# Ledger of designs, part 68: designed miniproteins, single chains, continued (4)

Each design is a single chain, and the fold is of that chain. pLDDT is the mean over its residues in the fold that is shown.

## One batch from the design tools (miniprotein)

Design m14354
Fold by ESMFold2-Fast:
Structure m14354 (fold): chain A 99 residues (1-99)
Amino acid sequence: SELEKLLKKSKELGEEINELMSEKSVERARELGLPEEVIKLLEEARKRKESGGRLLAATALAIAGKEKGLSVEEIVEGVEAELHGENEKVLRIYKKLSK
């Protein structure tokens, strides 16, 4: 049916968008010289086919952490927390970034 074709196309587009977001997250992390451990975490998350939105959020946290002068260890901890959905831990890190 036409509805089944539209649903299939919608799913395929969603998968393509997720992969593009994941690819661009890793690319941006490399361009900005984020720590190699962060880049490795993002690449491993992409290989596991995690949400592209989650990789974007993890990358954004790492960029903000670097700009605010967080240690590499704190940035890595934040990226791991975001990728694993540890919302309370992510919130604590963002509170440090906002002062």
Scores: mean pLDDT 84

Design m14355
Fold by ESMFold2-Fast:
Structure m14355 (fold): chain A 67 residues (1-67)
Amino acid sequence: VSAEQISALGKALTAKIEEEGSITKEEIREIARQVGLSEEDIEALLSLLPEVSTAEQVERALVRLYL
């Protein structure tokens, strides 16, 4: 997973959460695929997140993955 993909994913996920208040694993999977993450990377990301995530949870998860 590239830094650019993580940045794009974070932007898209945050925008979705701002519109809807939260995001589901299904939504995250769809957006991650659009960003070009592999299925393996998507599953790994989803395993780190709850079924429904807030903006704070998504941001923290992406920071941890970036590190």
Scores: mean pLDDT 76

Design m14356
Fold by ESMFold2-Fast:
Structure m14356 (fold): chain A 98 residues (1-98)
Amino acid sequence: SELDKLLKEFDKLWDEFQKLASQFDTLVANNAPVSDLEKVLAQMKKITDEMKKIIKEIFEKYPDIDEKTKLKLLLRLAVGEGSVTTGERAIESRKAKE
C-alpha cells in the first residue's frame, strides 16, 4: 500500500539517522575538529526534517492509523530531535574550550 511505502521510507531514514548519530558520537569521543562534528550534525538535522515531513504526510493521509504505529513514529522523531539538540550542545562545549 501507499502507507507501507511511507513507513518503509521512514524506517530507512531512521536507520540512516542512527548510523549518523553513531558516527557523531565516535567523532565526539575522539575529539574530532568542530568542522567534522558540524558536517555530521547538519546531515542529522536534514534527516530529522525529512522524518518530520513523512510523519505529517502519514497523519494527514491516514488519520485512522493505529496508535502503536503513531507512537513509534513520534517517539523516533523525538529521539532524533533530542540527539540533534545534544549534538549542538556538544559542539558549543568544544568551541568554548578552543
Scores: mean pLDDT 90

Design m14357
Fold by ESMFold2-Fast:
Structure m14357 (fold): chain A 108 residues (1-108)
Amino acid sequence: SALERAVRLAEELVDRIEAAARELGLEVVERGVEVASEREVVARVALADPSQPTDPRLNGTTRVEFSVDGVRIRVEITLSGMSGDLAAELQGRIGDILQALLERVAAL
């Protein structure tokens, strides 16, 4: 179904973001994909530098929305406790992952 495809795409996006974060030595603080309705899937990822696990500093939150066969996928990515350089590197990698996923969705 369209909903099942949206869930699989959201899970794949979260998996790829987690892999990129782990390559940079980062911790996945929160990870989830949930069906909010018959037409909406929500993916959340929260990432932190494990060398600063108590740093309350929020580096940023990225929100992305796209649709697959009328099902909306909403993605929230939160970065905290990171140096500016590390946050910028991770944000670049997340941007590349999102671009690749959106290009694949557009080709469907």
Scores: mean pLDDT 80

Design m14358
Fold by ESMFold2-Fast:
Structure m14358 (fold): chain A 72 residues (1-72)
Amino acid sequence: SMQELKEQLEKALRDGDEETARKILLSLGVPEEVADKVIAVARGELKFSDIVEEVLKYLPEEFKEPVFNALS
């Protein structure tokens, strides 16, 4: 379900499960370059503030809250 996918993405980002997070982001139509930046924030290599505009632009509305909850 959509709710299970949201919970899985949030958990994967919090836990550093890069493979699961990348797979979900790409399945949602997020460009590879943006997905890589989201994962880099989860790894502590980038600040979430540096990618907020790209997240707002490319991430589906329903998945914005899970990503913000995990990374902000």
Scores: mean pLDDT 85

Design m14359
Fold by ESMFold2-Fast:
Structure m14359 (fold): chain A 131 residues (1-131)
Amino acid sequence: VAIWAPESLREAAEKAVEALNAEGIPARLIKSAEEIKPEDKAVIALVTRETPFQVLEAIAEKAKELGIPLVLVTSDPNNPHLPFLQLKYPDIVFPVLVEPEKVADFAVELAKLLLEGTPPIKAVVKAQESV
């Protein structure tokens, strides 16, 4: 699992990486779309209103090229980037509402569901319900 976050959410992202690795799921923090590998199997991007659209679009394009899901995690239900990216990248981009303190638990449950072969849309919904 690859995790991207702006500096303001870096602590939440680092906790999610630690929690995933503790469960035996390889996870790492990435700085750019270029670091995403096929072996990551999923990308989780933590998003604020200040997150540049171009950064998220680059991540979505890379996820699409590799055929892996991109889960956009935000605590802001009115984030304007999320509906646009979901429409532009159907079946790749999955927006979800998760508070920063719940991101680690969400990421672990999401990754377990994806590893079990649960389709991304169902995995995101079930993982959100678990937190």
Scores: mean pLDDT 83

Design m14360
Fold by ESMFold2-Fast:
Structure m14360 (fold): chain A 84 residues (1-84)
Amino acid sequence: SEAAREGGRRANDATLSGDHLGTADGSSRAVDAAGGPEAGRAALEAGRKAKTGPQAGGESARAVADLPSPEARLAGARANEAGG
């Protein structure tokens, strides 16, 4: 919904202010909760190292899509998009 998008934009703006810790923590937790802590973290790390983003993070994208919270899905989708 539009309210959820507004919340996501607000959170993203706070991150861009230099709160990188909050964004990294949020994305890591969302991926861990989605499919499995070990697999989720491995996918995130692989994406960062490869710097090829979505291809390495394909499994993370699927795991994030299974999350019940639209806010968590937004955070995960943004992390995957930024990786590319």
Scores: mean pLDDT 47

Design m14361
Fold by ESMFold2-Fast:
Structure m14361 (fold): chain A 90 residues (1-90)
Amino acid sequence: SELLELAREAGEAAAKAKALLAETGDPNDPAFQEALKKALELQQQMAEMYRAGAVSREEFVEAAALAAVLAEGLAWEEARALAEAALASS
């Protein structure tokens, strides 16, 4: 699935940004900003697929949960709950 590939890339980019910020403590670090920008661009692409009706709500929630698992190391059930809460807040 294209959506799941985007979710994996988004989660990996977010994890990289988180690790860089933890190491440097500097939100102005170019490497951190680049990783964060990539994560946000991929997340936006996923959101645009959902808004365009290219994917179902259930598919989007699963993809967002996958990204959260990769980004934060969350348990699947926790990641899914956060994805559902985020979608409900939109």
Scores: mean pLDDT 84

Design m14362
Fold by ESMFold2-Fast:
Structure m14362 (fold): chain A 73 residues (1-73)
Amino acid sequence: SSSAALDELNALISSLPEELKPIVEEGIRAAARGEDAAAVARRLADQRGLSPEKREEAVRATEEAARLLAQAL
C-alpha cells in the first residue's frame, strides 16, 4: 500500500462538494470490487438529478479516486 496515494485520495474526497462525496465513495467501492467506477458514478449522478456539469465533475473525481485507490493497493 502507498500512504501518499491514500493521503491524496482523502484530500480529493475532502475537497469535493458534499453532493459528490457519496457518489465518489460508491465509485471507490465499485473499483475495489473490480467494477466500472465511472459507470457507477454516471448512474448515481443521473439518479440524483445532478446537472451535466456536476455529473461530469463526479465522473472525473471518481476516475481519479479509482486511480489513487489502485495505486494505494
Scores: mean pLDDT 84

Design m14363
Fold by ESMFold2-Fast:
Structure m14363 (fold): chain A 90 residues (1-90)
Amino acid sequence: SMAEERFERELVEIIERLAAGELSEEEAFERIKELFLERGYPEEEAEELARQAIAQARAVALRAEMEAEGVSDEEARARLAALHAEVLAR
């Protein structure tokens, strides 16, 4: 549907802008939360889904940074776990 296509486009745009440094995590979180609310998700579920989307975007960015640094798989897993814990605490 057009609503589904719009939702997917807006979600991808927010994530891309977050990755580019054009949005703060707080701005991206609020925009993603609003998208889920507009789709009929309860506020608590929309908030959790927004946190998960931000966590995934940050994990992708962190992985790219770690590849450039040449960090070990063990260090990479530890840093991603710390990021996940940080995002879920919000």
Scores: mean pLDDT 78

Design m14364
Fold by ESMFold2-Fast:
Structure m14364 (fold): chain A 92 residues (1-92)
Amino acid sequence: AEELIKKAQEIAAEIAKEGVKAGVKVDEAELEEALAALRERMLAAGVPAEVAERAVEALRRAIAAINAGDEEAAVEAAKEYARLHVEAALAR
């Protein structure tokens, strides 16, 4: 389980770094719509509301950091999102 979390965090960190380098800019309204859809999917999949909200907030911070060009903050938030998502999947 811990190995899977570490691998997911590694992949998330690389995606965040590439997003910053590519100068990706996500529209705030589009981001909020995508986050609402993610929350709904997680709840429908049986993820506890508290865990779903924490995952959504981690992803919001990651995209906000990518939009700001803050690689360090983007990597940290992306890794936390990956960890929460994998932990939620393994809890079944």
Scores: mean pLDDT 83

Design m14365
Fold by ESMFold2-Fast:
Structure m14365 (fold): chain A 106 residues (1-106)
Amino acid sequence: SLKEEAIKKIEEAIKLVEEYISKTTDPFTRSILESTRRDLEEALKLLKEGKYEEALRQLEITRGLVLIARGVLLLVGDEEGAKMLDEVIEKIDEAIKLVKKLLAEQ
């Protein structure tokens, strides 16, 4: 189902974030990733509860914050950290597309 696909995409985003947390030694990048994980876990909880509008809002806010953080990393010359955040944004975008489809079915 679309709900199960959306859940899987958020879980994939969380796994990717957890992988990058384990690989990063930079405290700023680590802090961003840990915050992103918590925000994605909240979106996952909302989605599982059938709160699709709230889940979408949480995902869109999380995406915006990650995008701002990516910009900061580029300004300080951390191209590797910025690339990690790009990959996280791609996973969030896939989840957003699926949640929007769920809302269209209601």
Scores: mean pLDDT 87

Design m14366
Fold by ESMFold2-Fast:
Order: structure tokens, then C-alpha cells, then sequence
Structure m14366 (fold): chain A 61 residues (1-61)
């Protein structure tokens, strides 16, 4: 069983910190990215989901 969480923090109007946490039977894995992006919530949510999906796939491999 795998649990994936993504959190986004606005650092400025053009910078977002996205933290992805993947929890598995083997433990907890965390990856952090700083992305230059619009502060538009929809754009931020899409970026967070994309990064979460990518990290989860890499952890599951």
C-alpha cells in the first residue's frame, strides 16, 4: 500500500515550493522541488500532481 501527498508553498508570485511525500511499507520518502510558475492555484495544483505522480513511480520502482 502506498500513500502519496503533495504540498505547495508560495515563496513569491513566481516561485512555488512543492514537497512530495510517499509513504510505503518500507518507509517514508520525501522530495522537494522549487518551480518557477504562475501563482495561479490551478497551475500550482497541476504541477504538484505531476511531480507527485513522477516521484511515486520512481519510489515504486
Amino acid sequence: HMEVRAEAELLSDREVRITVTVKTDKGEFVEERIVSASADPAVVERLAQTLADDFAKRVAA
Scores: mean pLDDT 78

Design m14367
Fold by ESMFold2-Fast:
Structure m14367 (fold): chain A 81 residues (1-81)
Amino acid sequence: IEQQQQQMAKESQEFYKKGSPEEALYYMAYRSSQGTRQAAQLSSPEVSQQALRQADQLRQRGDELGEEYKRKKEEEERRKA
């Protein structure tokens, strides 16, 4: 858990340093996912299930944005080589 948090923080910092707007969306998705997970623990079982599903969706969206950014950078490097 701590390792994943450190990795995501590092990625967000790298995106920000490069002036990438994708960093904002990726970071927001991650934070929203964590907030929703915390709120789910304080709710009834039915509401918790819905909140956990939403948290998973937000995390998946963040991962997709990160992968797209990496793909675009790899294509740019291929063009330069």
Scores: mean pLDDT 63

Design m14368
Fold by ESMFold2-Fast:
Structure m14368 (fold): chain A 101 residues (1-101)
Amino acid sequence: SEVDKLVAEIESIEVPEELIERIQEKLHLDRERATEFAKLLVYLIGEEGLRAFLEDPDAHLSTLLNAFLKRSNLPPEKFLEILGKFLSGQLSLREVVEILL
């Protein structure tokens, strides 16, 4: 399925360990959630985009929102809701991918 292909693509992304650790520290996430979040962001905005976002989240939030909007027909408010549920463990990476398709 298209969902299975996209999940496999995102899960295959290699993220530098330092970026995963920075996500854990800044967002107070466990390692599993931080790793999945890092891979999702690299998929959406690239490794340099993730690095820029972690340096200044407020300045780069619009870049992340625009990348999400290009991948889905959802409004920005729904993206923030989905992101919040994903970070809290209410949504799996697969469920986020299903929403993006």
Scores: mean pLDDT 80

Design m14369
Fold by ESMFold2-Fast:
Structure m14369 (fold): chain A 83 residues (1-83)
Amino acid sequence: VVEEAERFVRENLHLVTDVEATRREIERLSGFKPGQEPLLLEIGKSLHEQHPSSPVGLIYALAVLRKEKGEEYVEELLREAEK
């Protein structure tokens, strides 16, 4: 799950055009229960397939990475997206 989420996020970081809005949406999703990480990643991938220009699918993968790797790891990814 983590490796798959990391790959998905790195391939799609260019979709993050508003870092502050993305951060707020990640916070909204961060309340999911432990064990739901595979389900959230599947939802994110499905949303990305349906809306490939939108960051909505990417936000689900970022929420999974925040839970697994911590907030600092996700903040580093968001800083890379701002470059």
Scores: mean pLDDT 77

Design m14370
Fold by ESMFold2-Fast:
Structure m14370 (fold): chain A 87 residues (1-87)
Amino acid sequence: SVDESIARLQALLSRTDDPQIQALISEAIALLKELQTETDPTRIVGLALRLIGLAIDVELLTDDPALAREVVEAIREGVLAALKELS
């Protein structure tokens, strides 16, 4: 669920001391919260694309590949959960 993805990202936020990575994870949490309440399909697509961009930025900027993988997986699962609720 989107709530589970948010909780996972909050746990991952506590596992990094990099303020740039913390900012990216915090923005992903905020966008997932917006995605939970958004009903406009165009805006849902826009939020999903922004979340994908944040996942790419974390992967490119962090020296911790295990953290990057977990952040990407949490974002992916949250986006997929939100998109399934549209059907």
Scores: mean pLDDT 84

Design m14371
Fold by ESMFold2-Fast:
Structure m14371 (fold): chain A 98 residues (1-98)
Amino acid sequence: SVRITNLSAEVISPTSVKVSFEFTIPEGKTVIVEVKAKDKETGELVSSTSKEVAAGETSVELTLSGLTPGKTYIVTVKVFDAETGELLDFKTVTVTVK
């Protein structure tokens, strides 16, 4: 099964976070990775990005932008089967932009 490991969120600027993680995709599969940042206090979705990833990739890095210094965000990473739309795994991490 697909499993997200080593999920981290690194502040790279006052308004941006780099989200990185690892996983293994079975042969013949393509997945969609969706990364969203929600304001922890309001629940508002403030940043979102997605990437299509083919079989054999084990490391993914995506940047979330448009964040506000001093705020804490809940970053959710979801991995979907590109053909069926089935949610295969998800993980969350919290990050405070400074």
Scores: mean pLDDT 83

Design m14372
Fold by ESMFold2-Fast:
Structure m14372 (fold): chain A 87 residues (1-87)
Amino acid sequence: SSEKERILAEIEAVLEVARRLAARHPDDADLQALLGLLEEMAAKARTASIEEQRKILGLMTATVLEAQLGADLAAVLARARAYFEEL
């Protein structure tokens, strides 16, 4: 549906922000690990229901925002992984 395609486009936009952030800090292992987790979330979203896609988008958006605001990346990664495992 067009709604699924719209949510997937928003997920890809969030993932692209994370890719650019990770590219600026290639030696930051926590940021590279965070990008890997976000790519796993985006992959799951492609086969997910609309409701699951919305949950994934929300989690990815919050995670990238925390990373951009200079939060402890190890703590952000651990929290995002725990929430993703509950989906």
Scores: mean pLDDT 89

Design m14373
Fold by ESMFold2-Fast:
Structure m14373 (fold): chain A 80 residues (1-80)
Amino acid sequence: SDEELERALAPLPEELREKVAEKIKTFDEKSQKEIALLLEQVPAEDALEAAEIVMNAKNAAEAILELGSMLSFRAIEESL
């Protein structure tokens, strides 16, 4: 829902939250939900990088793949 997306974007500055939310809303509902779930897993320090990934993505599949890759890399780094 829109409320879940707003929660996921809370770590971002207000101006970026609006732009990122608008970009995500151009995608289908299923992709919006998947992106919101991925963004909720992003640490606050990586929030700007995640926002850039979403804003630069050509489509929802690219955004989901790149966010997932970022989170996977962070999980591996934390395990070292």
Scores: mean pLDDT 78

Design m14374
Fold by ESMFold2-Fast:
Structure m14374 (fold): chain A 77 residues (1-77)
Amino acid sequence: SYFDFFSKLSVEELEELRKKLEEIYKKETQQIQDQLASTSDPQTIQKLQQQLQLVEKQYQEIMDAIDKALEKKKAEE
């Protein structure tokens, strides 16, 4: 699904999307890490750790799809 969508974008569009997602990911993970550093409640810590893992997994899946689309397009040059 993601790969089919990204395969239709230009190299420039994919590179811009990649940079935008990287910035969003850094901001999101930093916010969760800041909350973890300021929290002593075990239930909140567990929830935040699960959210961090989910965000990391989703980011990696999307980024892998973008990278595969970029590799294919660059190989066609």
Scores: mean pLDDT 83

Design m14375
Fold by ESMFold2-Fast:
Structure m14375 (fold): chain A 102 residues (1-102)
Amino acid sequence: ETEKRIKIFEETFEKLIELAKAGELTKEKVRELLAEAVEKAYKEYSSASEKQKAMVEYLLAYLKLDYEKVEELAKKYNIEAPSEEEVEEELEKLIEYLKKLA
């Protein structure tokens, strides 16, 4: 299970580097590819605790910019939500890092 998840994220990381090399890497594309990777990695997370399932849903809501669902899940599970500004800053740092690897 862990090995399958690692492979999904490795393949996603390689795609992001390829996009950076092509000059096509955008914040939107990073969010889309990460959302697809999370959905694939956790599709069969049936053995996960309710809290772990909530965290996966929370991450997907953030990546899809579904802030209404982010607020709902944060309130329900008492999760400290990072601000939009903090999320954008971290995403910018990731893009800079990927461009350096390209």
Scores: mean pLDDT 74

Design m14376
Fold by ESMFold2-Fast:
Structure m14376 (fold): chain A 78 residues (1-78)
Amino acid sequence: ETKEQEREEKFEEIKRLFEENIEKLVNSFKIDEKEAKELFESLIETIAEQVKELLGFSDEEVEELIKFAKKLYEETLK
């Protein structure tokens, strides 16, 4: 298997992690709408920084992950 294939598998794994975490955020929405939004933004920024520095993802790949996460959050909130 190629290094390119391993990279793609890690990218998909991170997308699944976002799906699971967004469900948890929606459940915590009972606490405070502002707190839930701040937690989501903080989580997205932290993950974006980590995948860029530690996993070697490109700026474009990081932007795609952020876009995916934001779309999931908006769809979950209607």
Scores: mean pLDDT 68

Design m14377
Fold by ESMFold2-Fast:
Structure m14377 (fold): chain A 85 residues (1-85)
Amino acid sequence: SEIDKAADEAIEKVQTLSPEAAELVRELVTRIKKLDPEDIEAIVQLAGEALRRLAERFTPQQVREVADIIMELVDKIAKEVEKKK
């Protein structure tokens, strides 16, 4: 699926930046895949929780780079859901 492709691309990008941050993003992706893709509010809340955990463990620069990747993933999911309407 397009969502699976977007998730795999996000994980690969984060893996290049930090293997430890990539593990948090893999956990986020696993949780998102258990949700209804139309529940964008729940997806955004999960992304926010992941960013909070990143901020506790990583530098502000690393958090910003990973946040950009996570937000791009959320945007791609939202656009894919809109195409089905």
Scores: mean pLDDT 81

Design m14378
Fold by ESMFold2-Fast:
Structure m14378 (fold): chain A 87 residues (1-87)
Amino acid sequence: SLMDEANKILEEMEKKIKEAEEKLKTASPEEQRKLRDEFIEWYKKKAEELKKIMEKLSEEDKKVVERRFNEIEKRALGLLLKAEDAI
């Protein structure tokens, strides 16, 4: 179903953010920059895939996906800001 496809993308995004957060803890400044660039590229592609699915969802299902996606975006932004702080 479209909801199963949306949830799969959201789960992949959450997993990727968690993996990036763990790698960032021990990464050098050069590794942080590479991780950031790779993450941004990957995230944009997944967000585009999710948006295409959302266009086909009912308004009720779209609101559920949108709520979870907003939390993921907030977490992703936090990760990107952390990568800019070269501690």
Scores: mean pLDDT 81

Design m14379
Fold by ESMFold2-Fast:
Structure m14379 (fold): chain A 75 residues (1-75)
Amino acid sequence: SSIERVKAAIREFLEENAEHIDPAVREALLQRIDDAPNTREAMVAVVVETAQVILEHLGPDAVTELVRRVTEALS
């Protein structure tokens, strides 16, 4: 499903940027993704939360890349 692809895209993004994200923050986000139900509402919440953390820690270019990957996964 598209939701499973979105979860995979976020996990891959976090793994690729592991060197630039606090390990505890990364682990917490991965847990939130894994625990989230496969609903549109939950996925929107997870994407927004992840984007907020990424903006704070990596900046706007990283958020743009995350959004691109999520959009591609929804295709």
Scores: mean pLDDT 84

Design m14380
Fold by ESMFold2-Fast:
Structure m14380 (fold): chain A 69 residues (1-69)
Amino acid sequence: MTPEETWRRVVEAALRTIREVAETRGPEAARRLAEELVRVLRSRGVPQELLDELRREAEEIVREQEERE
């Protein structure tokens, strides 16, 4: 498995968790989790391109949930 493939799987897992938190605890909790995960993954050396993708997709999840409230 390439390093890029490993990091993509980590980002996908993070997005699944953010979506679950958005649905169960609300958009504010999901936004806080997304910010924390971006910080943690950046400190672990995840490429900036994948962190930008995570932030973009997490914000979309949060926005969709906010529209439901």
Scores: mean pLDDT 81

Design m14381
Fold by ESMFold2-Fast:
Structure m14381 (fold): chain A 104 residues (1-104)
Amino acid sequence: SKLEEVLEKFFSKTSLTEEQAKKAAEVLSKVTEETTLEEIKKKLIEEAGIDEELAEQIVNRLKLLADDKKNLYELLKLIEEGKASKAKNLPEALAKYLEKLNKE
């Protein structure tokens, strides 16, 4: 998935191992509007093997990139569709961050 590739590049710049980054990207690629931030944190710990403190930091960082869960879901969907640069209705800072992620 294009979303998984973009997220792997994002997480590779963190203290995560390559395997943890790949599994974290897979977890986030499966996020829906019904998925809570707490559920994402739990899946990062249980499925990606990320420790609780680091999982909390990742979730908090994602929350800062999107005001709420709906924006996070729309963010992930736009990355997967390759339309991040054409994001209508997203905050300008979030849209610019998506464009930067797609270039790296």
Scores: mean pLDDT 65

Design m14382
Fold by ESMFold2-Fast:
Structure m14382 (fold): chain A 88 residues (1-88)
Amino acid sequence: MMAEAEEKWKEYGSEVKKLMAEAEATKDEVEKLELLLEAARKGKEGAEEVARLAKEVDEELAKAAEESAEQGEEAVKYMEEKLKKAKE
């Protein structure tokens, strides 16, 4: 489980970075917000999975991942609100 948690953490981190880089390269405001929302959702999902995998083997990693998941939830709400406003 420890090796799985570390691998998942790296995998999701890489995917989030890729989405954020695409968002920075985009000149369309709506597309940029859609990519940022996707990155936020991916980050939240990754943090939740890492917290689940680490819970029984690394309490400190599990705690950090749980905090990241909470921040990801707030980021998703923020991006969804921004996207709604941009489409109006």
Scores: mean pLDDT 78

Design m14383
Fold by ESMFold2-Fast:
Structure m14383 (fold): chain A 85 residues (1-85)
Amino acid sequence: SELEAFLAGLDEEQRKALLEELRRELEELVEEGLISERSARLTLRLLEALAEGKLTEADLDAIREKHAGDREAFLEALEELLERV
């Protein structure tokens, strides 16, 4: 995937800088009411796990397929997966 390839191309300092910038952007979106704190937290943790190679897009696709059409069940499954890694 383009995201996995992009993250794999970054060094450790570049990944940390990107994740910190994303955290700030997500905090702004929460303050503006555009996303929930839950969505912001899950997005940041997901990208950290992908950047560290603890999760793959295939793991995400499996959860999406299993919980297709149920956003809440998908988010719960994602939270559980992220807690295990």
Scores: mean pLDDT 77

Design m14384
Fold by ESMFold2-Fast:
Structure m14384 (fold): chain A 59 residues (1-59)
Amino acid sequence: SAVDYLKKAAEKQGLFFSDADLQAFADAVGGNVQALSILLGQVKNQQHLNALIAYLKTQ
């Protein structure tokens, strides 16, 4: 699933997010795995992830 992929990608950056947060992120982006990977690369911590999810929901 997209969540499993994102969890593994976040772990490679030394980041650990909940499955619920990663699912919300995947839903906000619309499920494009390549776009999810690129956008996740900009995330440095939990606060950045939450802000990005909120931003994407306004688009």
Scores: mean pLDDT 77

Design m14385
Fold by ESMFold2-Fast:
Structure m14385 (fold): chain A 66 residues (1-66)
Amino acid sequence: SMAEERGRADAEALGQEVGKKIKEIKDELKKEGIIPTSQEELDEVTKKITEKLSPVSRQARAKVRA
């Protein structure tokens, strides 16, 4: 069915985007010389980078297309 085909394609595309973002976060941490020693430190830095990159760009795109 089209719904199953689209669901699979969307899941694959999302997986690729998430993988790309994870790589960007790792590269950013290396660039700033930050090596997290705990999962909590990694999560905190990841959260800050994600907040910085994602919502503002999405909001700007929505405004232009509205």
Scores: mean pLDDT 62

Design m14386
Fold by ESMFold2-Fast:
Structure m14386 (fold): chain A 65 residues (1-65)
Amino acid sequence: AVAREEMERILAEELAAAEAALDTIAPEQIELGRLMALGAMNPDDAALRAAGEAALERARALNAA
């Protein structure tokens, strides 16, 4: 049946559009997301937790602008 191939094609097109959108995201926002994730996943690491909290505050400031 062609339905599976059509759905996979549509999904690939949506993924390509999402990847193109990601190419327009400022590198800063990607790095802030990474730091927030590292802080959340490493609560026992005070430095990573502090970096994650600082990244969250920066992300909030960018979203408020």
Scores: mean pLDDT 70

Design m14387
Fold by ESMFold2-Fast:
Structure m14387 (fold): chain A 70 residues (1-70)
Amino acid sequence: MGEEEREKELEERYKKAKENIKNNKATVLDYSYLIAYELEKARKEKDVEKARKKIEELTKKQLELLKENR
């Protein structure tokens, strides 16, 4: 898969994951897509600091969801 094609697919999954969070239907997989999007963004920007805080927040929410067995 080309880099641009992969980026577009990740962006679409990111948008769907955000919709699921907004509708209180978020799954662990949805947070995985959000984290992957932020990681790819950090890689392209070559500035990991910008993504670090957001990735930490998303990871924390993913772990809370797993802990609550939702």
Scores: mean pLDDT 74

